Designed miniproteins, single chains, continued (5). Designs and how they scored, part 84

Each design is a single chain, and the fold is of that chain. pLDDT is the mean over its residues in the fold that is shown.

## One batch from the design tools (miniprotein)

Design m19095
Fold by ESMFold2-Fast:
Structure m19095 (fold): chain A 119 residues (1-119)
Amino acid sequence: MIVLTESGGGTFKVGDSVTLTGNYTGDVSKIKSIGWYRQREGEPFEFVAKITADGSVSYAPEVEGRATISFDKAKKTSTLTLNNLEVSDTATYYFMVVSYVGNHPVFHFGSGVQLTVVE
């Protein structure tokens, strides 16, 4: 079983930077991708960033140019850094791990960490 935890949330000011950290347990060799999603109040659950097992990185257009995702395989840790924070970055952020069960990709999400951005 893969267990995911998030940290680094809290209350930040517009223009600040934040680093959110996701940790997981389990077999790293079975990981297809890791990434981050978020949900703003009243809005759909949305993609933010991911790294695939081949090292390919992708970002949602809304955060491209101000977000950086990293993955440390040895530490089983991903960080999501958001620069130049906006009030619209206020959301619950979810760490994601996609692993294989047989030939099927299975999505695992953490319980989420709250980020609040104020002026």
Scores: mean pLDDT 85

Design m19096
Fold by ESMFold2-Fast:
Structure m19096 (fold): chain A 73 residues (1-73)
Amino acid sequence: EALSLYQKGLEALARGDYESAIKYFEKMIEVDPNSPLTPASLENIAKAYEALGDDKKAEEYRKQAEELKEKMK
């Protein structure tokens, strides 16, 4: 379920497994795109891409998270 995938993503980030973290957060969003966890998942994908040196993708995902948070306020 979405929460389980989110937790696995956080665990992967904590151990420096950035590729697995991105996959778990992407799958969480795929399973439940309207989840309250979706903005946080997008932010965590951005953090993982930044850690991998992909600053362009990191900024794209941060922008998506901010735009979604504006809609959820």
Scores: mean pLDDT 82

Design m19097
Fold by ESMFold2-Fast:
Structure m19097 (fold): chain A 93 residues (1-93)
Amino acid sequence: VTEEQFQTFLEQSPFILDRLEEGYEALKNAKTEDAKKAYEFFEWLNDPNLNEEDLLELIENSDNAELLAIGAYAVKNKNYDIAKKTFEKIQNS
Protein backbone atom coordinates (compact mmCIF):
# COMPACT_ATOMS: atom_id res chain seq x y z
CA VAL A 1 0.00 0.00 0.00
CA THR A 2 1.42 3.36 -1.04
CA GLU A 3 0.90 6.64 0.84
CA GLU A 4 -0.82 8.02 -2.31
CA GLN A 5 -3.33 5.13 -2.37
CA PHE A 6 -4.15 5.62 1.32
CA GLN A 7 -4.58 9.40 0.83
CA THR A 8 -7.06 8.69 -1.99
CA PHE A 9 -8.99 6.40 0.38
CA LEU A 10 -9.05 9.16 3.04
CA GLU A 11 -10.39 11.66 0.46
CA GLN A 12 -13.14 9.22 -0.61
CA SER A 13 -14.15 8.15 2.94
CA PRO A 14 -16.81 10.94 3.44
CA PHE A 15 -18.58 9.79 0.23
CA ILE A 16 -18.40 6.16 1.38
CA LEU A 17 -19.91 7.20 4.74
CA ASP A 18 -22.77 9.09 3.05
CA ARG A 19 -23.64 5.98 1.00
CA LEU A 20 -23.39 3.71 4.06
CA GLU A 21 -25.64 6.02 6.12
CA GLU A 22 -28.25 6.02 3.30
CA GLY A 23 -28.15 2.20 3.28
CA TYR A 24 -28.31 2.04 7.08
CA GLU A 25 -31.48 4.19 7.13
CA ALA A 26 -33.09 1.95 4.46
CA LEU A 27 -32.28 -1.15 6.55
CA LYS A 28 -34.08 0.22 9.66
CA ASN A 29 -37.50 -0.68 8.19
CA ALA A 30 -36.48 -3.98 6.55
CA LYS A 31 -37.92 -7.27 7.88
CA THR A 32 -35.51 -9.84 6.35
CA GLU A 33 -32.92 -11.59 8.53
CA ASP A 34 -30.03 -10.43 6.30
CA ALA A 35 -31.17 -6.80 6.50
CA LYS A 36 -31.44 -7.03 10.31
CA LYS A 37 -27.87 -8.40 10.54
CA ALA A 38 -26.58 -5.59 8.29
CA TYR A 39 -28.44 -2.98 10.39
CA GLU A 40 -26.99 -4.40 13.64
CA PHE A 41 -23.49 -4.35 12.08
CA PHE A 42 -23.74 -0.64 11.18
CA GLU A 43 -25.28 0.19 14.59
CA TRP A 44 -22.33 -1.60 16.25
CA LEU A 45 -19.82 0.37 14.12
CA ASN A 46 -21.44 3.65 15.27
CA ASP A 47 -20.97 2.76 18.97
CA PRO A 48 -18.53 5.38 20.41
CA ASN A 49 -17.43 2.85 23.07
CA LEU A 50 -16.28 0.26 20.53
CA ASN A 51 -12.72 -0.74 21.46
CA GLU A 52 -9.73 -1.25 19.15
CA GLU A 53 -9.29 -4.98 19.98
CA ASP A 54 -12.88 -5.70 18.88
CA LEU A 55 -12.29 -3.75 15.66
CA LEU A 56 -9.04 -5.63 14.90
CA GLU A 57 -10.74 -9.01 15.40
CA LEU A 58 -13.63 -7.93 13.16
CA ILE A 59 -11.20 -6.77 10.42
CA GLU A 60 -9.63 -10.27 10.27
CA ASN A 61 -13.07 -11.88 9.72
CA SER A 62 -14.68 -9.24 7.43
CA ASP A 63 -15.33 -9.25 3.68
CA ASN A 64 -14.31 -6.30 1.46
CA ALA A 65 -17.66 -4.48 1.82
CA GLU A 66 -17.50 -4.74 5.64
CA LEU A 67 -13.82 -3.68 5.59
CA LEU A 68 -14.74 -0.59 3.54
CA ALA A 69 -17.42 0.30 6.13
CA ILE A 70 -15.02 -0.25 9.07
CA GLY A 71 -12.33 1.89 7.39
CA ALA A 72 -14.72 4.74 6.59
CA TYR A 73 -16.03 4.84 10.18
CA ALA A 74 -12.44 4.68 11.49
CA VAL A 75 -11.57 7.78 9.41
CA LYS A 76 -14.69 9.57 10.76
CA ASN A 77 -13.47 8.80 14.31
CA LYS A 78 -9.87 9.87 13.45
CA ASN A 79 -8.59 6.33 14.08
CA TYR A 80 -6.13 6.35 11.18
CA ASP A 81 -4.26 3.23 12.34
CA ILE A 82 -7.44 1.12 12.03
CA ALA A 83 -8.34 2.85 8.74
CA LYS A 84 -4.91 2.00 7.27
CA LYS A 85 -5.03 -1.64 8.47
CA THR A 86 -8.52 -2.03 6.93
CA PHE A 87 -7.37 -0.46 3.64
CA GLU A 88 -4.26 -2.69 3.48
CA LYS A 89 -6.42 -5.81 3.99
CA ILE A 90 -8.70 -4.76 1.09
CA GLN A 91 -5.65 -4.24 -1.16
CA ASN A 92 -4.19 -7.66 -0.20
CA SER A 93 -7.45 -9.69 -0.45
Scores: mean pLDDT 71

Design m19098
Fold by ESMFold2-Fast:
Structure m19098 (fold): chain A 57 residues (1-57)
Amino acid sequence: GPPTTEEGARLAGEIVRLGAEGAADEEIRKRVQELLDRGLVSEGTARTALAEALRAR
């Protein structure tokens, strides 16, 4: 898939922050999928962001 863009990396960091702030699993998964659908992040970056966001709760 496409490489992680600078904007994609920033938005992935925002998703991790939302997870740390107690965002629901469904919201986190939806936001990560939106980044993938927009081609802003690689699958590897998406997987890492999802795992970090879910562990931060």
Scores: mean pLDDT 83

Design m19099
Fold by ESMFold2-Fast:
Structure m19099 (fold): chain A 63 residues (1-63)
Amino acid sequence: LVGDIVEATKDFEARLPTELSLKKGDKLLVLKVLNENYVLAKNLATGEIGYVPKSFLKVIGRE
């Protein structure tokens, strides 16, 4: 997971300032695994960083 390039499979609306909102098709770099449900990721288009749910992501590459 850490170092994976992932794609959002559906929209996610952030509820906390530490969370990152996602739109389906957004591409992110996984920076850290927080727990079984969340990762810290960077949106590659916007540069925004925040926590996102793992269940909304699919792996599409590696760095």
Scores: mean pLDDT 81

Design m19100
Fold by ESMFold2-Fast:
Structure m19100 (fold): chain A 72 residues (1-72)
Amino acid sequence: SLPSPEEVEADLYLMRGILALKEGNYEEAIKDFEKAIEKNPSLKPIAYQMLADAYRKAGKVEEAKKWEEKAK
């Protein structure tokens, strides 16, 4: 079966977010991970882990803790 257009968009946002995270572009990574969840909520487990990591690296410790709790 083929993925939906929304699922394809979500995967692209997730990939872009991962690349942004590797480049140290934490704000862009956060934005892309949030869009990935919006387009495909089934990505929540992995995207929540990525959001927690991005917020931690951005120095936003309180937000990172919230996402770490959601990712468990």
Scores: mean pLDDT 87

Design m19101
Fold by ESMFold2-Fast:
Formats: sequence, structure tokens, C-alpha cells
Structure m19101 (fold): chain A 66 residues (1-66)
Amino acid sequence: SLVDKVVEALLNHLENPSIPLEEALAPLDLSPEQRAALRALYKELIANPTLSREEIRARVTAVLEA
């Protein structure tokens, strides 16, 4: 699913920062608004290390369903 692809891209970038987030998200069928929201979410993830994988997935789902 698109949710799973986005979650994978975000988690891979968090674990391996050498892979640019913008590059990882580029091939995905995302609106400009969804890409902006995901970049904002990524910045929040860096600032808040307490977020679980399940919470990240829930937030990604909310962005894609909006």
C-alpha cells in the first residue's frame, strides 16, 4: 500500500540518513500537500525520539487519508 511505502521511506531515512527523504518520496504518487505534510512529520520525528513505529504509521495514514 502507499501507506506502507511511505512508512518504509521515512523509517529507512531515519535509520540511514544517507538516503535523502525527498529522493525516497519522489517516486511515490503523492500530492504536493501530502509531501509537505510528510516533510513536516519527518522534522517532528527527529525532534521527538519517543514516537513508536506504530505512532509513525498512524500519522502517515492520517496524512494520506486527508
Scores: mean pLDDT 76

Design m19102
Fold by ESMFold2-Fast:
Structure m19102 (fold): chain A 81 residues (1-81)
Amino acid sequence: RETLLHSARLLVEEAIKYLEEGDIKTAITLLGAAARNARLAGDEEGARLAEQAKRYAEEGDIKKAIELAEKARRRLDEALR
């Protein structure tokens, strides 16, 4: 569980960097992986936020994608203690 949550957090953190740098395709892939790992760890809220960030990135709303990815990161930090 902790390993999957830690992986999800790192994936979200990397996705934020790629969104800021304009590599949206890589960020979308990382956010999808983060959502899967969060869900497998039983953190549905973290998974939901990562999925929302991915959706906004796919729609080209990068500011909203970053905002939601930051919320996902904070949620995963809470789940990790």
Scores: mean pLDDT 83

Design m19104
Fold by ESMFold2-Fast:
Parts: sequence; structure tokens; C-alpha cells
Structure m19104 (fold): chain A 72 residues (1-72)
Amino acid sequence: IEEKAEEIKKEIEATVKDPAMREALIEAAEGLLAYLQGDNEKAIEHLRKAAELAAKDPEFKAQLEKWIEKIE
């Protein structure tokens, strides 16, 4: 799963044109990976950063906020 997460991050960097949205997706991927590894504190930190960066996508931001609430 970690290996696939790295591939997904590379794909995001290669395909997402908007720098803020690219960073938001990478932070979201890092947050979810941390959660799967049992590091809830790190997961929340990354997902919060992703939500801040995803301000122009309200649906994605709302989904990230739901995940943060669920992990807390």
C-alpha cells in the first residue's frame, strides 16, 4: 500500500496543473497513509493542511473535514 501511495503521489504531481490543488492532494494522500499506519496525529495534521489548500474545491474540503472528525 505504501508503494502504491508513492505512485499515486507521482501521478498527482505529473497530472495536476494547479499548484495548490496538487499540494492539497499530496497532503491528503500523506494523511490517509499515516492513518493506515496508525499515526492518527500525523494523519490529522496532513488532512488539515489538505483542507486549507483545497479551499477552491468545497466538496473535497468537506470530505477532508469529515475524515478529520472521524479520526479525532
Scores: mean pLDDT 76

Design m19105
Fold by ESMFold2-Fast:
Structure m19105 (fold): chain A 61 residues (1-61)
Amino acid sequence: SFLEMVQKAEELIKEGLENGVTQREVIERLAKETGISKERAGGIVLMVSTLLGIDPGVLEN
């Protein structure tokens, strides 16, 4: 479901920030683990990062 994807995105974003992984890697992991497209995963990661108050510039491209 969409909510499960949002929760997974939040987990991967937090892990990414702690481990210094790129935004691209977070997007690719979300797509791979949830079975959605990379384009859709990118939109979800951007949305969830914004909702968590994370500046998009903190997640490297």
Scores: mean pLDDT 76

Design m19106
Fold by ESMFold2-Fast:
Structure m19106 (fold): chain A 67 residues (1-67)
Amino acid sequence: SAAAEEIRRLLAEAREALAAGDRETARRHFQKAVELFIRHYDELSEEERRELSAELSALGRELQEPL
């Protein structure tokens, strides 16, 4: 879905920022991804929810941000 694609893009940008040492940019992209995941939760497929939930949890742990 379009929502899933945008969330994946934000997660990719967050990981790139984190790899570059830019934690503020990584956190901003992460927070936006979480916001979109919550807003579009019911519109996402079960597979997309599992995939994105796992990715958000993994990145959130690395950034020390709770879901």
Scores: mean pLDDT 86

Design m19107
Fold by ESMFold2-Fast:
Structure m19107 (fold): chain A 95 residues (1-95)
Amino acid sequence: SLEEYKKRIEQDVKALKEALDRAAEGDVTAYITAQLLITGLYVESLLLYKRTKNKELVDYTIKQLEEVAKYAREKGLDDLAKQIEKTIENLKKEV
């Protein structure tokens, strides 16, 4: 259901924010984890859109990623924020 997918996105976003917090503390493994989670959110959103044709899910993911990009910048993680912003741009092009 749409609500189950939103919960999954929220869980993935929480994990991404936790990885960003650790990366901001100098954890290189957490930096790599954040990159993988960003990619995972992109792939999951595209696969769900291709299956459902429901733009609401992709729009929800974009809104969550916009918040996370801002969070990453506030933590001084400008490169990860740029990667999230590029992911948002790519999602908008695919839908």
Scores: mean pLDDT 87

Design m19108
Fold by ESMFold2-Fast:
Structure m19108 (fold): chain A 88 residues (1-88)
Amino acid sequence: SIDEAIKKAQAAKTNAEAGNLDAAITDAQEAKNIVKALNDDKAKEAALKLSQAIKAFELYKKSGEKAYKEEGVKNLNAAIAELESLKA
């Protein structure tokens, strides 16, 4: 479950960096759904970071402002780091 969430978040990052924003948003939403099933406070922080990444990518799609894409990737990196810290 945590491994699956990490893989989805990594896929979202790869797609965002390649400019595939719809795929990035979908992958980030899937990762968020997986982490919401975890009963851990750090999992809640990861879910928040994934939500922030999704919002940033949607704003980038609407505005074209590069800063939103960078903020989205930053939040994906933060979510991945938090999820990796939960991995036993």
Scores: mean pLDDT 85

Design m19109
Fold by ESMFold2-Fast:
Structure m19109 (fold): chain A 89 residues (1-89)
Amino acid sequence: ALDLIERAAELIIEAARLLGDEELVARAEEAARRAIEAARAGDIATAVEILEEVLREVEKAAEEQGNLEAQILAGVAAIELGVAKLLAA
């Protein structure tokens, strides 16, 4: 589950960087740090919640900009988080 959280975090940050929104990148990096800390402590549910929140912002920005590459990265991150959530249940 930790590997899935780390992978999802990397994809979310990459998508945010493609969108060129420095504030969104900063929020994604902070969310990734907090989520990875939670996952390392064994709290996968909290890690998923943190990343799902920032992923929602990234998905919205990607759709608004029509950035297909960012939309694809966000979609893959959503799948990774879904798998982590299922494995933690």
Scores: mean pLDDT 87

Design m19110
Fold by ESMFold2-Fast:
Structure m19110 (fold): chain A 55 residues (1-55)
Amino acid sequence: APGFTKEQVMRAGAGLAELGRALGAPAEAIELARHAAETGDEAAFEEAERLLGVG
């Protein structure tokens, strides 16, 4: 994966959480995306992408 800044991961995580909510995704996936949005945790973002089937 390319090296993202924490700010980029946070913005992407926020968008992924919104997408997950709109699609009725499992709460686990939405929570991981929200965690990435709050912390910039790239691993949490990647796991949320995997669970949502978009990464």
Scores: mean pLDDT 79

Design m19111
Fold by ESMFold2-Fast:
Structure m19111 (fold): chain A 76 residues (1-76)
Amino acid sequence: AEKAAEEARELAREVLESLREEVERETAAHGVDVEEAVEEAAERAGEMVRKMIAEGLSEEEALEKLREALEADRAA
């Protein structure tokens, strides 16, 4: 569970880094720092994965759902 949560945090950071321009635009609109937004998203990703695993999902399934959630969040 901890290892999957750490992997989720790294996944969130990697996704946000690939979307750097979009993240900068979004954070500017909300008046927050890009680095703070990335860190907050990474922490939420880790918590989300832990919760999914506790509900009976495999680590791979939880990470895939996280990736889908991150893509949906960027679309909003």
Scores: mean pLDDT 69

Design m19112
Fold by ESMFold2-Fast:
Structure m19112 (fold): chain A 102 residues (1-102)
Amino acid sequence: SAARQHAEDIRKLADEAEKKGDLKLALQLYVAAATQYEKLGDLKAAAESLEKAAELYLEIGGEKADKEKVASFYREAAELYEKVGDYEKAEKLRKKAEEILK
């Protein structure tokens, strides 16, 4: 579908931005891709995109990263993984969110 192609195109642009070191653009595009995949019901692809967003947010901010925002992305990804039955991945991401918040 056109909507699915649009989500995939955004994800590809996010991957390219990440490879080129444009982490802020990559973050924006992974968040946009997650939204489009969620609207399509592709919850696994949405979760993977949010997990990438969390990783990029942490990388951009380093020691001064907004830990609450990073934890929020990991928790949202975990919820989506749980909805698709990937309980192991959901648990790992929830633990990662807790570790980031201390």
Scores: mean pLDDT 88

Design m19113
Fold by ESMFold2-Fast:
Structure m19113 (fold): chain A 57 residues (1-57)
Amino acid sequence: SLSPEEALALAREAVERFKRGEISAEEAQNAIVLAAATGAPAEEVKALGEELKKIAG
C-alpha cells in the first residue's frame, strides 16, 4: 500500500511523464485520483489536476 506522500510523488512524476509524451492524460489523471484516495493534501491534488488540464486542453 502506498502512503499519501508516496502516492503524491508518483502523481507528480505521472504529470511530468505526460508532459514528455510517455503516458496518456488518462494515466496521469488516474495517478492523481489515487493520490487523492490515499489522503494526499487536497490543495496539492487540485494543483496537479489543474496543471494536467492546462497541458491536455
Scores: mean pLDDT 85

Design m19114
Fold by ESMFold2-Fast:
Structure m19114 (fold): chain A 55 residues (1-55)
Amino acid sequence: SREELIEQIVDVSLKVAPDDIKLAEELARELGRVAGLSEEEIEEAVERVRERAES
């Protein structure tokens, strides 16, 4: 599902760049584009990266 895809992108981005939130955000944005997410879904993935990094 789209929700599962967004969640996987967030997880992968944070695993690849656990110490660099800006890099994790950029990874989520690029992975979302490659995976065919809409702009709105990409921004949702980026927001989830920020939220998890702050937790």
Scores: mean pLDDT 84

Design m19115
Fold by ESMFold2-Fast:
Structure m19115 (fold): chain A 58 residues (1-58)
Amino acid sequence: MNKTFGDKLEKAGRTLESLGFYGEASDLYDKASELYEPVDKERSKKLREKSEKLRKIS
């Protein structure tokens, strides 16, 4: 359940990133990271890093 919702947020984040909405994409990646934390810590870390990078350029 948490992983499926995380997948949706990650996909939405990628769509916003491709449209140039880096701040909004960063927020979605951050939320997806939280959802992945209990099931996939490595993916959670990668999404958090991506969120931080996008916030710096936004």
Scores: mean pLDDT 79

Design m19116
Fold by ESMFold2-Fast:
Structure m19116 (fold): chain A 63 residues (1-63)
Amino acid sequence: DEELRRKEEAAKQEQRKKELQELKTRASDEIEALNSAVKNEADRQALLQKGREASAEVRAAEA
């Protein structure tokens, strides 16, 4: 019965859409966690960069 098959396929498509939305939510959460980690590493690198710049400024002042 073609109508029965269409009803079953519609149910499967609805289930797949739900699974896709769950995957999108998970990906969003993982991106947020990654952005937080990148922010922390960037802050650390910025601090090291400032130390190098301060040393260069001292050398320039001594020249």
Scores: mean pLDDT 75

Design m19117
Fold by ESMFold2-Fast:
Structure m19117 (fold): chain A 92 residues (1-92)
Amino acid sequence: SAADLAAEAIRILEKGRQLVKEAKNDFELDVAKAITVMALAIYRQAAEKAGHQDLAALLREWIDRVAQAKTKEEMIAALEEGIADLRAFAAG
């Protein structure tokens, strides 16, 4: 279901936020970003294939926002906003 896919995307963003917070240098930050973006892209494709176009579009927005983040602070902000948006989607 769309709610199940959204719940998985929330878990990905929560794990990404943990990895970003634990990152000690730019390399670890880049790895955390890459892993998060790749995992979200898989679930975006799953949402699109399942016909959940609204969720797929929402996941694309957060993939782009996380990918564009240049600093640890920007990445944490993007991840926290993405978690909030996906929670709102899953609730409504």
Scores: mean pLDDT 90

Design m19118
Fold by ESMFold2-Fast:
Parts: structure tokens; sequence; C-alpha cells
Structure m19118 (fold): chain A 99 residues (1-99)
């Protein structure tokens, strides 16, 4: 029994106060993932990586959500982007086009 609505509202208010806080985007993604809202969680993890490409946990969670959606090759591609850290924005844009 989880109250996801209250948690979502808290992180949405944090994002409104500081839209560049990658942790607030990541934390909202985590709440959505726990709620089984995988497609929404994916968008928030992508935004967290866009704001901070060095936050490795966001790549791991993005790969996990992609596997939940049956996108195993895309998940492996995300983990490779995490290792290289090269052209992250371009690679993420290409990934979105493959979805």
Amino acid sequence: MGDYESAIKIFEEEIKKDPNDYLSWYNLGEVLFDAGRYEEALEYYLKAIELNPNYDDAYDKLAEVLRKLGLEEEADKVLEIRKTKKDVKGKLKELKSSL
C-alpha cells in the first residue's frame, strides 16, 4: 500500500522550483517506476540524464524500465552510453527514435 499521489506531487513541486535539479526528475521517475508507470518513468529518467549525464544510476534505471517494456537491445545501448559518456544527447535522441 503506497501513496504515490503524494510523492508525485512533492517531486513535481521540486521540479517547478528548480527544473535543472536532475535528482528531482530521477526521484519522480523512481515513484512512477514503483507505480508500474514505465513509459512515464522512462521520460523522467531520460530528462535526469540530459540534465546530468554523469549520474550513472539514471542510466541503470532507464535500462531497467526499457527491459520492463520488452526493449532489451535499447537497454543494452543505454548501458553502453553510460560507459562511454560520448555524444550522450545525440545517442539518447537516436534511442528515442528507435522506440
Scores: mean pLDDT 83

Design m19119
Fold by ESMFold2-Fast:
Structure m19119 (fold): chain A 67 residues (1-67)
Amino acid sequence: SMEEELEKVREEAKARINAIKDKLSPVQLAVLTVEMAEAEFEFRLGKISPEEARARLEATIAELEAR
């Protein structure tokens, strides 16, 4: 179901953020958290797929790691 897929994406995102949080400043972590919440919200509205939500997380992480 959409609810099960959303929960899976959320748990994967949480685990990924926890793995890198010690490398990020508080401001960078806040940016990542907000962008993740936005992706989850758009997924709930049916505007993006689970794959697109995951891609946005990884793109945001890559951008922050490059800074």
Scores: mean pLDDT 77

Design m19120
Fold by ESMFold2-Fast:
Formats: C-alpha cells, structure tokens, sequence
Structure m19120 (fold): chain A 74 residues (1-74)
C-alpha cells in the first residue's frame, strides 16, 4: 500500500483511540467525583492551552464521555 495512506490511517486510528481513552477517563472521573460538568470543563481548558488539535481532541473526548456516561448510568 501507499505509505502516506498508511500514515493517515494510523494517525486517524491513534486519534480515535486517544479520544476513546480520554473519554473513558473523563466519564469514570466524573462519575466517581459526582461532578461530571467540572471534569469536562477541566479537560477542555487543558486542551485549549496546548494546540488547536488538542482542543479539538478534548472536545471530541468530552462528547464521547457524555455518551459513555449515559450508557453506564443505564
């Protein structure tokens, strides 16, 4: 296969794994603390301090964390 296509696929998969891992951490921490919104805000603020890419990752992780939390609470 094309090396560039492989790198793009690997980067996309790594990003998806990072989003999932961060989302699981946010959901668990929020559930354990009872302050899910505060936990989300903390992660979003840290993301904003890094790069636009990290800010986007934090936003995606926050969205996925809400979905995971809703699933756990059912």
Amino acid sequence: GDALSQKINDATRENAEKVKQEAEKIAKEGLESGDFEGTLKKYLEEGKKQTPEEAKLAEQAAKEARRILEEILK
Scores: mean pLDDT 73

Design m19121
Fold by ESMFold2-Fast:
Structure m19121 (fold): chain A 72 residues (1-72)
Amino acid sequence: ADISGLTEEQLEERVRAVLAEHGIDPSVVVRVEKLSDDHIKLIVRDPQAIPPEALIAILKELGVTSIELVRA
C-alpha cells in the first residue's frame, strides 16, 4: 500500500492495528513520523516490546521498505 496519501495519524492507527493483530500492546507506540513514501520512523516506549516479526509485518502491511525504531 502507498503511504503517500496517509497522514502520520493514519499511519499510527495502521501500525497500532498491526501490533494488536500480533498480540502486542498498541499503546507502546508513542508516534509515527513519515520520512518518505517508503520510510517511516516509529517512536516507541520500549523497543524491546516489538519483535522483529512485528516490524516485518508493519513493512508488509504499509508497503514501506524501511523502519527506524527509536525509544521515546
Scores: mean pLDDT 82

Design m19122
Fold by ESMFold2-Fast:
Structure m19122 (fold): chain A 51 residues (1-51)
Amino acid sequence: SEEELERRIKNVEEALREFGEKHNIPEAEVEESIRAMTALIRRLFEKAAEA
């Protein structure tokens, strides 16, 4: 599950960076979005582990 979590986070990071590059979004905004999405994904995985 930890390995799966890390892989999904990496995929989201890549997708957000690609989107940011394509739409000329400032790097700082992309990094902030990555941090927010990473926190959300970890929270969802924690809840899934409780189920």
Scores: mean pLDDT 81

Design m19123
Fold by ESMFold2-Fast:
Structure m19123 (fold): chain A 92 residues (1-92)
Amino acid sequence: GMKAARAIIEAIDVARSEGAKVTVSLEGDTLTVTAEGVSERSREAFREAAEVARKEGAEVTLEEEGDRVTLRVSGLSPEALAGVVLHSIGLS
């Protein structure tokens, strides 16, 4: 479903609203979201996004290092991937 994409978009929006630098990349079917300068609230949003994606059957890796969070997700539908990527560059 689209629940994982929406949760990831929410985490990106929370991080950006708090001044974090968010970078989104797509390599094949693997989506990578890196946020730098994250608050605890941004970390919680990424943790929730990771849990939602895992519950929808995606493969998820979440790495937290200081004020940096990296979320890697594979197994999302093409529609879900497009939604996250387009939102990340301001086209959705």
Scores: mean pLDDT 84

Design m19124
Fold by ESMFold2-Fast:
Structure m19124 (fold): chain A 58 residues (1-58)
Amino acid sequence: GPLELVALHEAEELLEEARKKGNEEAIKLSQQAIEYAKQGNIEEASKLMKEAKKVLEE
């Protein structure tokens, strides 16, 4: 549904940012978030996206 598509888009944007910054941990977290978003597991995808954002802010 729309919520799953929004989560997928946000996770993909985080992955691109992580790749540009060369942050390996954020890349892994963002890739995991994409997989959970594809499965429709929005809660887990959101948690992983929050962790990726935190790592990118360090």
Scores: mean pLDDT 84

Design m19125
Fold by ESMFold2-Fast:
Structure m19125 (fold): chain A 68 residues (1-68)
Amino acid sequence: MEEIEKELKKIHEEYQKKVDELNSRAMELAKSDLPEEQRLAEGAKLQREFDEIRKEYNKKVTELLKKK
């Protein structure tokens, strides 16, 4: 149980760091003077990266919980 709890914390911390990184990039994009077309393209890219990170997080958590 303690090992599973430690693994879950590691997975969560990795996820949080990636989310914080994406949020920082999104804030920079929101503050940028880039043309609307480029901002939309970068925003779409960030959204795809966020979706992949969230999917990977859910997969890892589900796999870990099934292991117990």
Scores: mean pLDDT 79

Design m19126
Fold by ESMFold2-Fast:
Structure m19126 (fold): chain A 56 residues (1-56)
Amino acid sequence: SKDDELKKLIKWYEERIERLKKILETEDLSEEEREMLNNLIKQYEEAIEKLKKELS
């Protein structure tokens, strides 16, 4: 169903966010690299919110 496809896509973004958060916790990153990764996490979180609004 469309809902199953949306849930799969949400899970895909959630898994990417978790990987990026681990990189931020474990890697010795520059301030610029840290900002870039935080911005990417925010974009993925916004994508998840939009996808969740499509679930009924």
Scores: mean pLDDT 86

Design m19127
Fold by ESMFold2-Fast:
Structure m19127 (fold): chain A 61 residues (1-61)
Amino acid sequence: SAAVEEALARAREAGVKSIELDPALSDAVKVAILEGLATHAELFGEEIESARFRRVEPEPL
């Protein structure tokens, strides 16, 4: 997705050095995570060395 690629580029530019996203995550969730990390790095002026996000399956109710 172009939106995911753009958000990933922004996150790298902002100081997120390495990120792993679970392929099972939707593009909207991936974009939200990447934009959140970029905003955090930009706001606090910190390099994020690595981040990993995995889909966790909730217990069925």
Scores: mean pLDDT 73

Design m19128
Fold by ESMFold2-Fast:
Order: structure tokens, then C-alpha cells, then sequence
Structure m19128 (fold): chain A 77 residues (1-77)
């Protein structure tokens, strides 16, 4: 479905952000960012499984989560 495709793309984008910035983070901060990424993925998956998000809402949630993760990475640098 479109929703499943958007979720899969969003998961890949969140993992790509972590992998991009991982070399610039201490092992402790890598664990912190990995935990945030894992929690975000779990929350999006749970919402999709519950039928609570449209594809458009899922894209918007993904944009907001990406921004929050990037802000946290910047804080930890």
C-alpha cells in the first residue's frame, strides 16, 4: 500500500541520518541517537498498524521526526 511504502521510505531515511552522523558521535552519543531512531520507528510502525495515519500524515510525521533527530545530533556534537 502507499502507507506501507511511505513507512518503509521513512524508516530508511531515519536510518540514513543515523549512519551519516554516526562517525561524528562518541559511542555514548551513538547509543542515544540509535535509541531515538529506534523509538521513532517503533512509534510510526505502531501508529500505521493501528490505522491512525494517512500517507500524508505519515510523511509529515516523518519530516518532524527527522528534524527532531537532526536537532538532537547537533546538540550532542
Amino acid sequence: SEREAVLAATIQELQAIYNKYKPYLTPENQKKIQALVDEAIAALQAAVDAGLLTPAELREAGRQIKALIEAEIERLK
Scores: mean pLDDT 86

Design m19129
Fold by ESMFold2-Fast:
Structure m19129 (fold): chain A 65 residues (1-65)
Amino acid sequence: SEEELREEALKRMEEVEETAKELAKKLGAELTIEQEGDERLKITIVKGDRVLEQELSLEELKELL
């Protein structure tokens, strides 16, 4: 059960990364994905003067499953 949940979390993470990269390409923007500590992810999208930042914890990501 725990192993199955971990595998699903990894797949979800990959889906988020893939979607974000596709969006960045379509918008002509720069995408950066950073791991802030062991339990946090930061997604940054930059286009001209606009910056979009999204922070997710691994716990929050797990709850989305």
Scores: mean pLDDT 66

Design m19130
Fold by ESMFold2-Fast:
Structure m19130 (fold): chain A 75 residues (1-75)
Amino acid sequence: MKPTLEQIKRAAEHILDIAKRTGLPEEVIKLAEEAIKNDDVEKQIEYLRKAMKILREHADELVAFRQAEVARLQA
């Protein structure tokens, strides 16, 4: 099933929120913003795929960040 523009924008906004909160490379933020502002679904999907690839490559850093955030909130 091909995702709707609205579903793609929601996914991109979620990626943007995660990237901004975790301090991930600016490239992830830029890719997510490009996905949100584009009207071409195929290009939006391409930008999201690139952003997700970078997030997966930094998965260990994301886990470490999440653990630190949980510790901070529970302190």
Scores: mean pLDDT 69

Design m19131
Fold by ESMFold2-Fast:
Structure m19131 (fold): chain A 73 residues (1-73)
Amino acid sequence: LSRKQEAEALAAMGMMMVSILKRHPTPLSPEELQKLIERLESIVAEIKAAKDPSNEPAIKELEETIAELRAQL
């Protein structure tokens, strides 16, 4: 996969995870929550590295979700 295709796939995966979390937030342990935050932050960093403006809405949604998850810690 090219870096652009990888970023698109990561954005789609991240948005799927956001959708699942918003539809049915599961009670996570603090450790599970921290690992989820780290994974989402990694996905956002890889998407940002592609410098593709079409991914900006996904980045925004993921960053908002990360902030909500951090507030639960």
Scores: mean pLDDT 76

Design m19132
Fold by ESMFold2-Fast:
Structure m19132 (fold): chain A 62 residues (1-62)
Amino acid sequence: MQEELDKAYEELKKNLSKEAVLEFARKYTPVTDEGLAAIERAIDNGEDVEQILDGLYAAAKS
């Protein structure tokens, strides 16, 4: 699990996209539908996609 999570994070950092970040959140974090909508809105509002991914990765490792 941890090795899979680390690999997914590294691959995603190389090919960053909104859809891939949302899928990462859905797969590896206990995020709600409302939480996913908030992440999508943050990206749409110009938040750094890499920073959002880094936060999700930290949450997944917790």
Scores: mean pLDDT 80

